# Ledger of designs, part 115: designed miniproteins, single chains

Each design is a single chain, and the fold is of that chain. pLDDT is the mean over its residues in the fold that is shown.

## One batch from the design tools (miniprotein)

Design m3995
Fold by ESMFold2-Fast:
Structure m3995 (fold): chain A 75 residues (1-75)
Amino acid sequence: SEDRARIAQALYEIGAPEELALRLAAMPGPLKDVVIEVLERMGLRLSEEERRELYEIEDLDKFIEFVVRLAKRLL
């Protein structure tokens, strides 16, 4: 998926763990559900507010920026 590739690229640019990008590429399902599951499996604890914000973001660039901010907590 082009959307998944863009997220993986943004995560690589911030030095996120390789496993995060690999799981995004391999895991089936809707993009937002996959991103949430991967972040939580990597040890990130998402609040109900953060989960809601991820689902409410319709713009891909805005979504990537939010995911990058969350993923920085794993660094």
Scores: mean pLDDT 80

Design m3996
Fold by ESMFold2-Fast:
Order: structure tokens, then C-alpha cells, then sequence
Structure m3996 (fold): chain A 62 residues (1-62)
């Protein structure tokens, strides 16, 4: 699984958890997505920034 795939999967699971009213689980998945994106900053800063923008977009849609 690529870091991008991990972020997308975490964001999708966060959306489902939020829709089900499980805010603790949703928050956990959002934090996982952020952690993966931050770790990529040292390897690929452009990809890290793109992933963080996807996290922000998902949070605005919740």
C-alpha cells in the first residue's frame, strides 16, 4: 500500500465513521491520515502538501 493509498483509505473510513456518529473513530482515522502525510514531508514534500490539502478538504466536508 502506498502512502497516498493509506491517506485515501483513512479519509474514506473517517467519513463513514462520522456519518455513523462515531466521532472518536472518525478523529482517529483523520489523525492517521495527517501522520502519514507528515511522514512523507521528509521523503516527498510536494506529495505531503497534496495529501494534507486532501485532509483539509475532507474535514471541511464533514
Amino acid sequence: MTPEEEVEEALERARKAYAEGDWARATGYLMRAVAVAIEMEETDPELSEEMLERVKKTMKEL
Scores: mean pLDDT 81

Design m3997
Fold by ESMFold2-Fast:
Structure m3997 (fold): chain A 97 residues (1-97)
Amino acid sequence: SGEKALRLAEEGLRDARIGLELAEEVLENGGKLSQAIAAALRSIGGQVGAELGLRLARRSGASPDVLRRVEELAREASEISRRGLELALEAMKHARL
């Protein structure tokens, strides 16, 4: 359903934002390799979740307004996830083993 697609995209965006925050925290304050890896996985999960929401919206024949909203959320999740992953990979280079 369109509602389920929206929820998946919103959850994906939330996960992408959390991944970015975790990566920034490890870079700013230092951290363990496991924390940097967790940030990377959360960022990837956010992008995947949002893309699944977009795929569901397209497959379910969601209304044009719902489809546009899900596309906007998926685009934002992808951009934030990319930044989060870049920072997490940088954090991994400097993290404690």
Scores: mean pLDDT 89

Design m3998
Fold by ESMFold2-Fast:
Structure m3998 (fold): chain A 64 residues (1-64)
Amino acid sequence: SSREKALQIAKEQAERLAKAAEELTGEKPKVTVKEIDDTTFEVTVETSKLKAVYTLTVDQLLQA
């Protein structure tokens, strides 16, 4: 489904951001992808030094 594809893309984007956060902080980040509603995901990438939180819609992920 489109939502399953979007979730996969969101996880791949979160992994790239996590790598950047690890390089910046020297710490392995905690990555969380949460379903907010039927069309929206919240991604959190967190270390003791940095916390990034952003939201992505299914439409945004499928247009990338």
Scores: mean pLDDT 80

Design m3999
Fold by ESMFold2-Fast:
Structure m3999 (fold): chain A 81 residues (1-81)
Amino acid sequence: SLEELLEEMEKIKEETEKKIKEAVENGASQEELDKILDEGIRRLLALHHRVAASLSAEEAAEVSAYIGKIVEDLSKLIKEL
């Protein structure tokens, strides 16, 4: 369902945020942080691709907007650290 999809995306966001914060605490380089972000984005896109055909146009737009917001939030977190 859409609700289950959004919950899985939220878990990916939380796991990625945790990895970024732990990496920063361990003195990670910008390149290492970018790799963690790229992996998070890859997981979100893979999840979206699995369900895209079952979504309405409106639901697909909402999911795309939500992915965009997660990417923006994670990118901002890296820049603020």
Scores: mean pLDDT 82

Design m4000
Fold by ESMFold2-Fast:
Structure m4000 (fold): chain A 55 residues (1-55)
Amino acid sequence: LSEEEIQRIVDGALALREAGFSDEQVLALVERQLAGKVSEEERAAVLARVREALG
């Protein structure tokens, strides 16, 4: 994943939280979005960035 793609995922995660999803629900949705599409390392990195952005 490029930095731009990661940032788009983070922005989408923040939008979901604003829409009333819990942090757990947002993380679960991001995990499902990435399932079978990226490596375990890339998935972990994206989830770390999303967690950081959610606070």
Scores: mean pLDDT 82

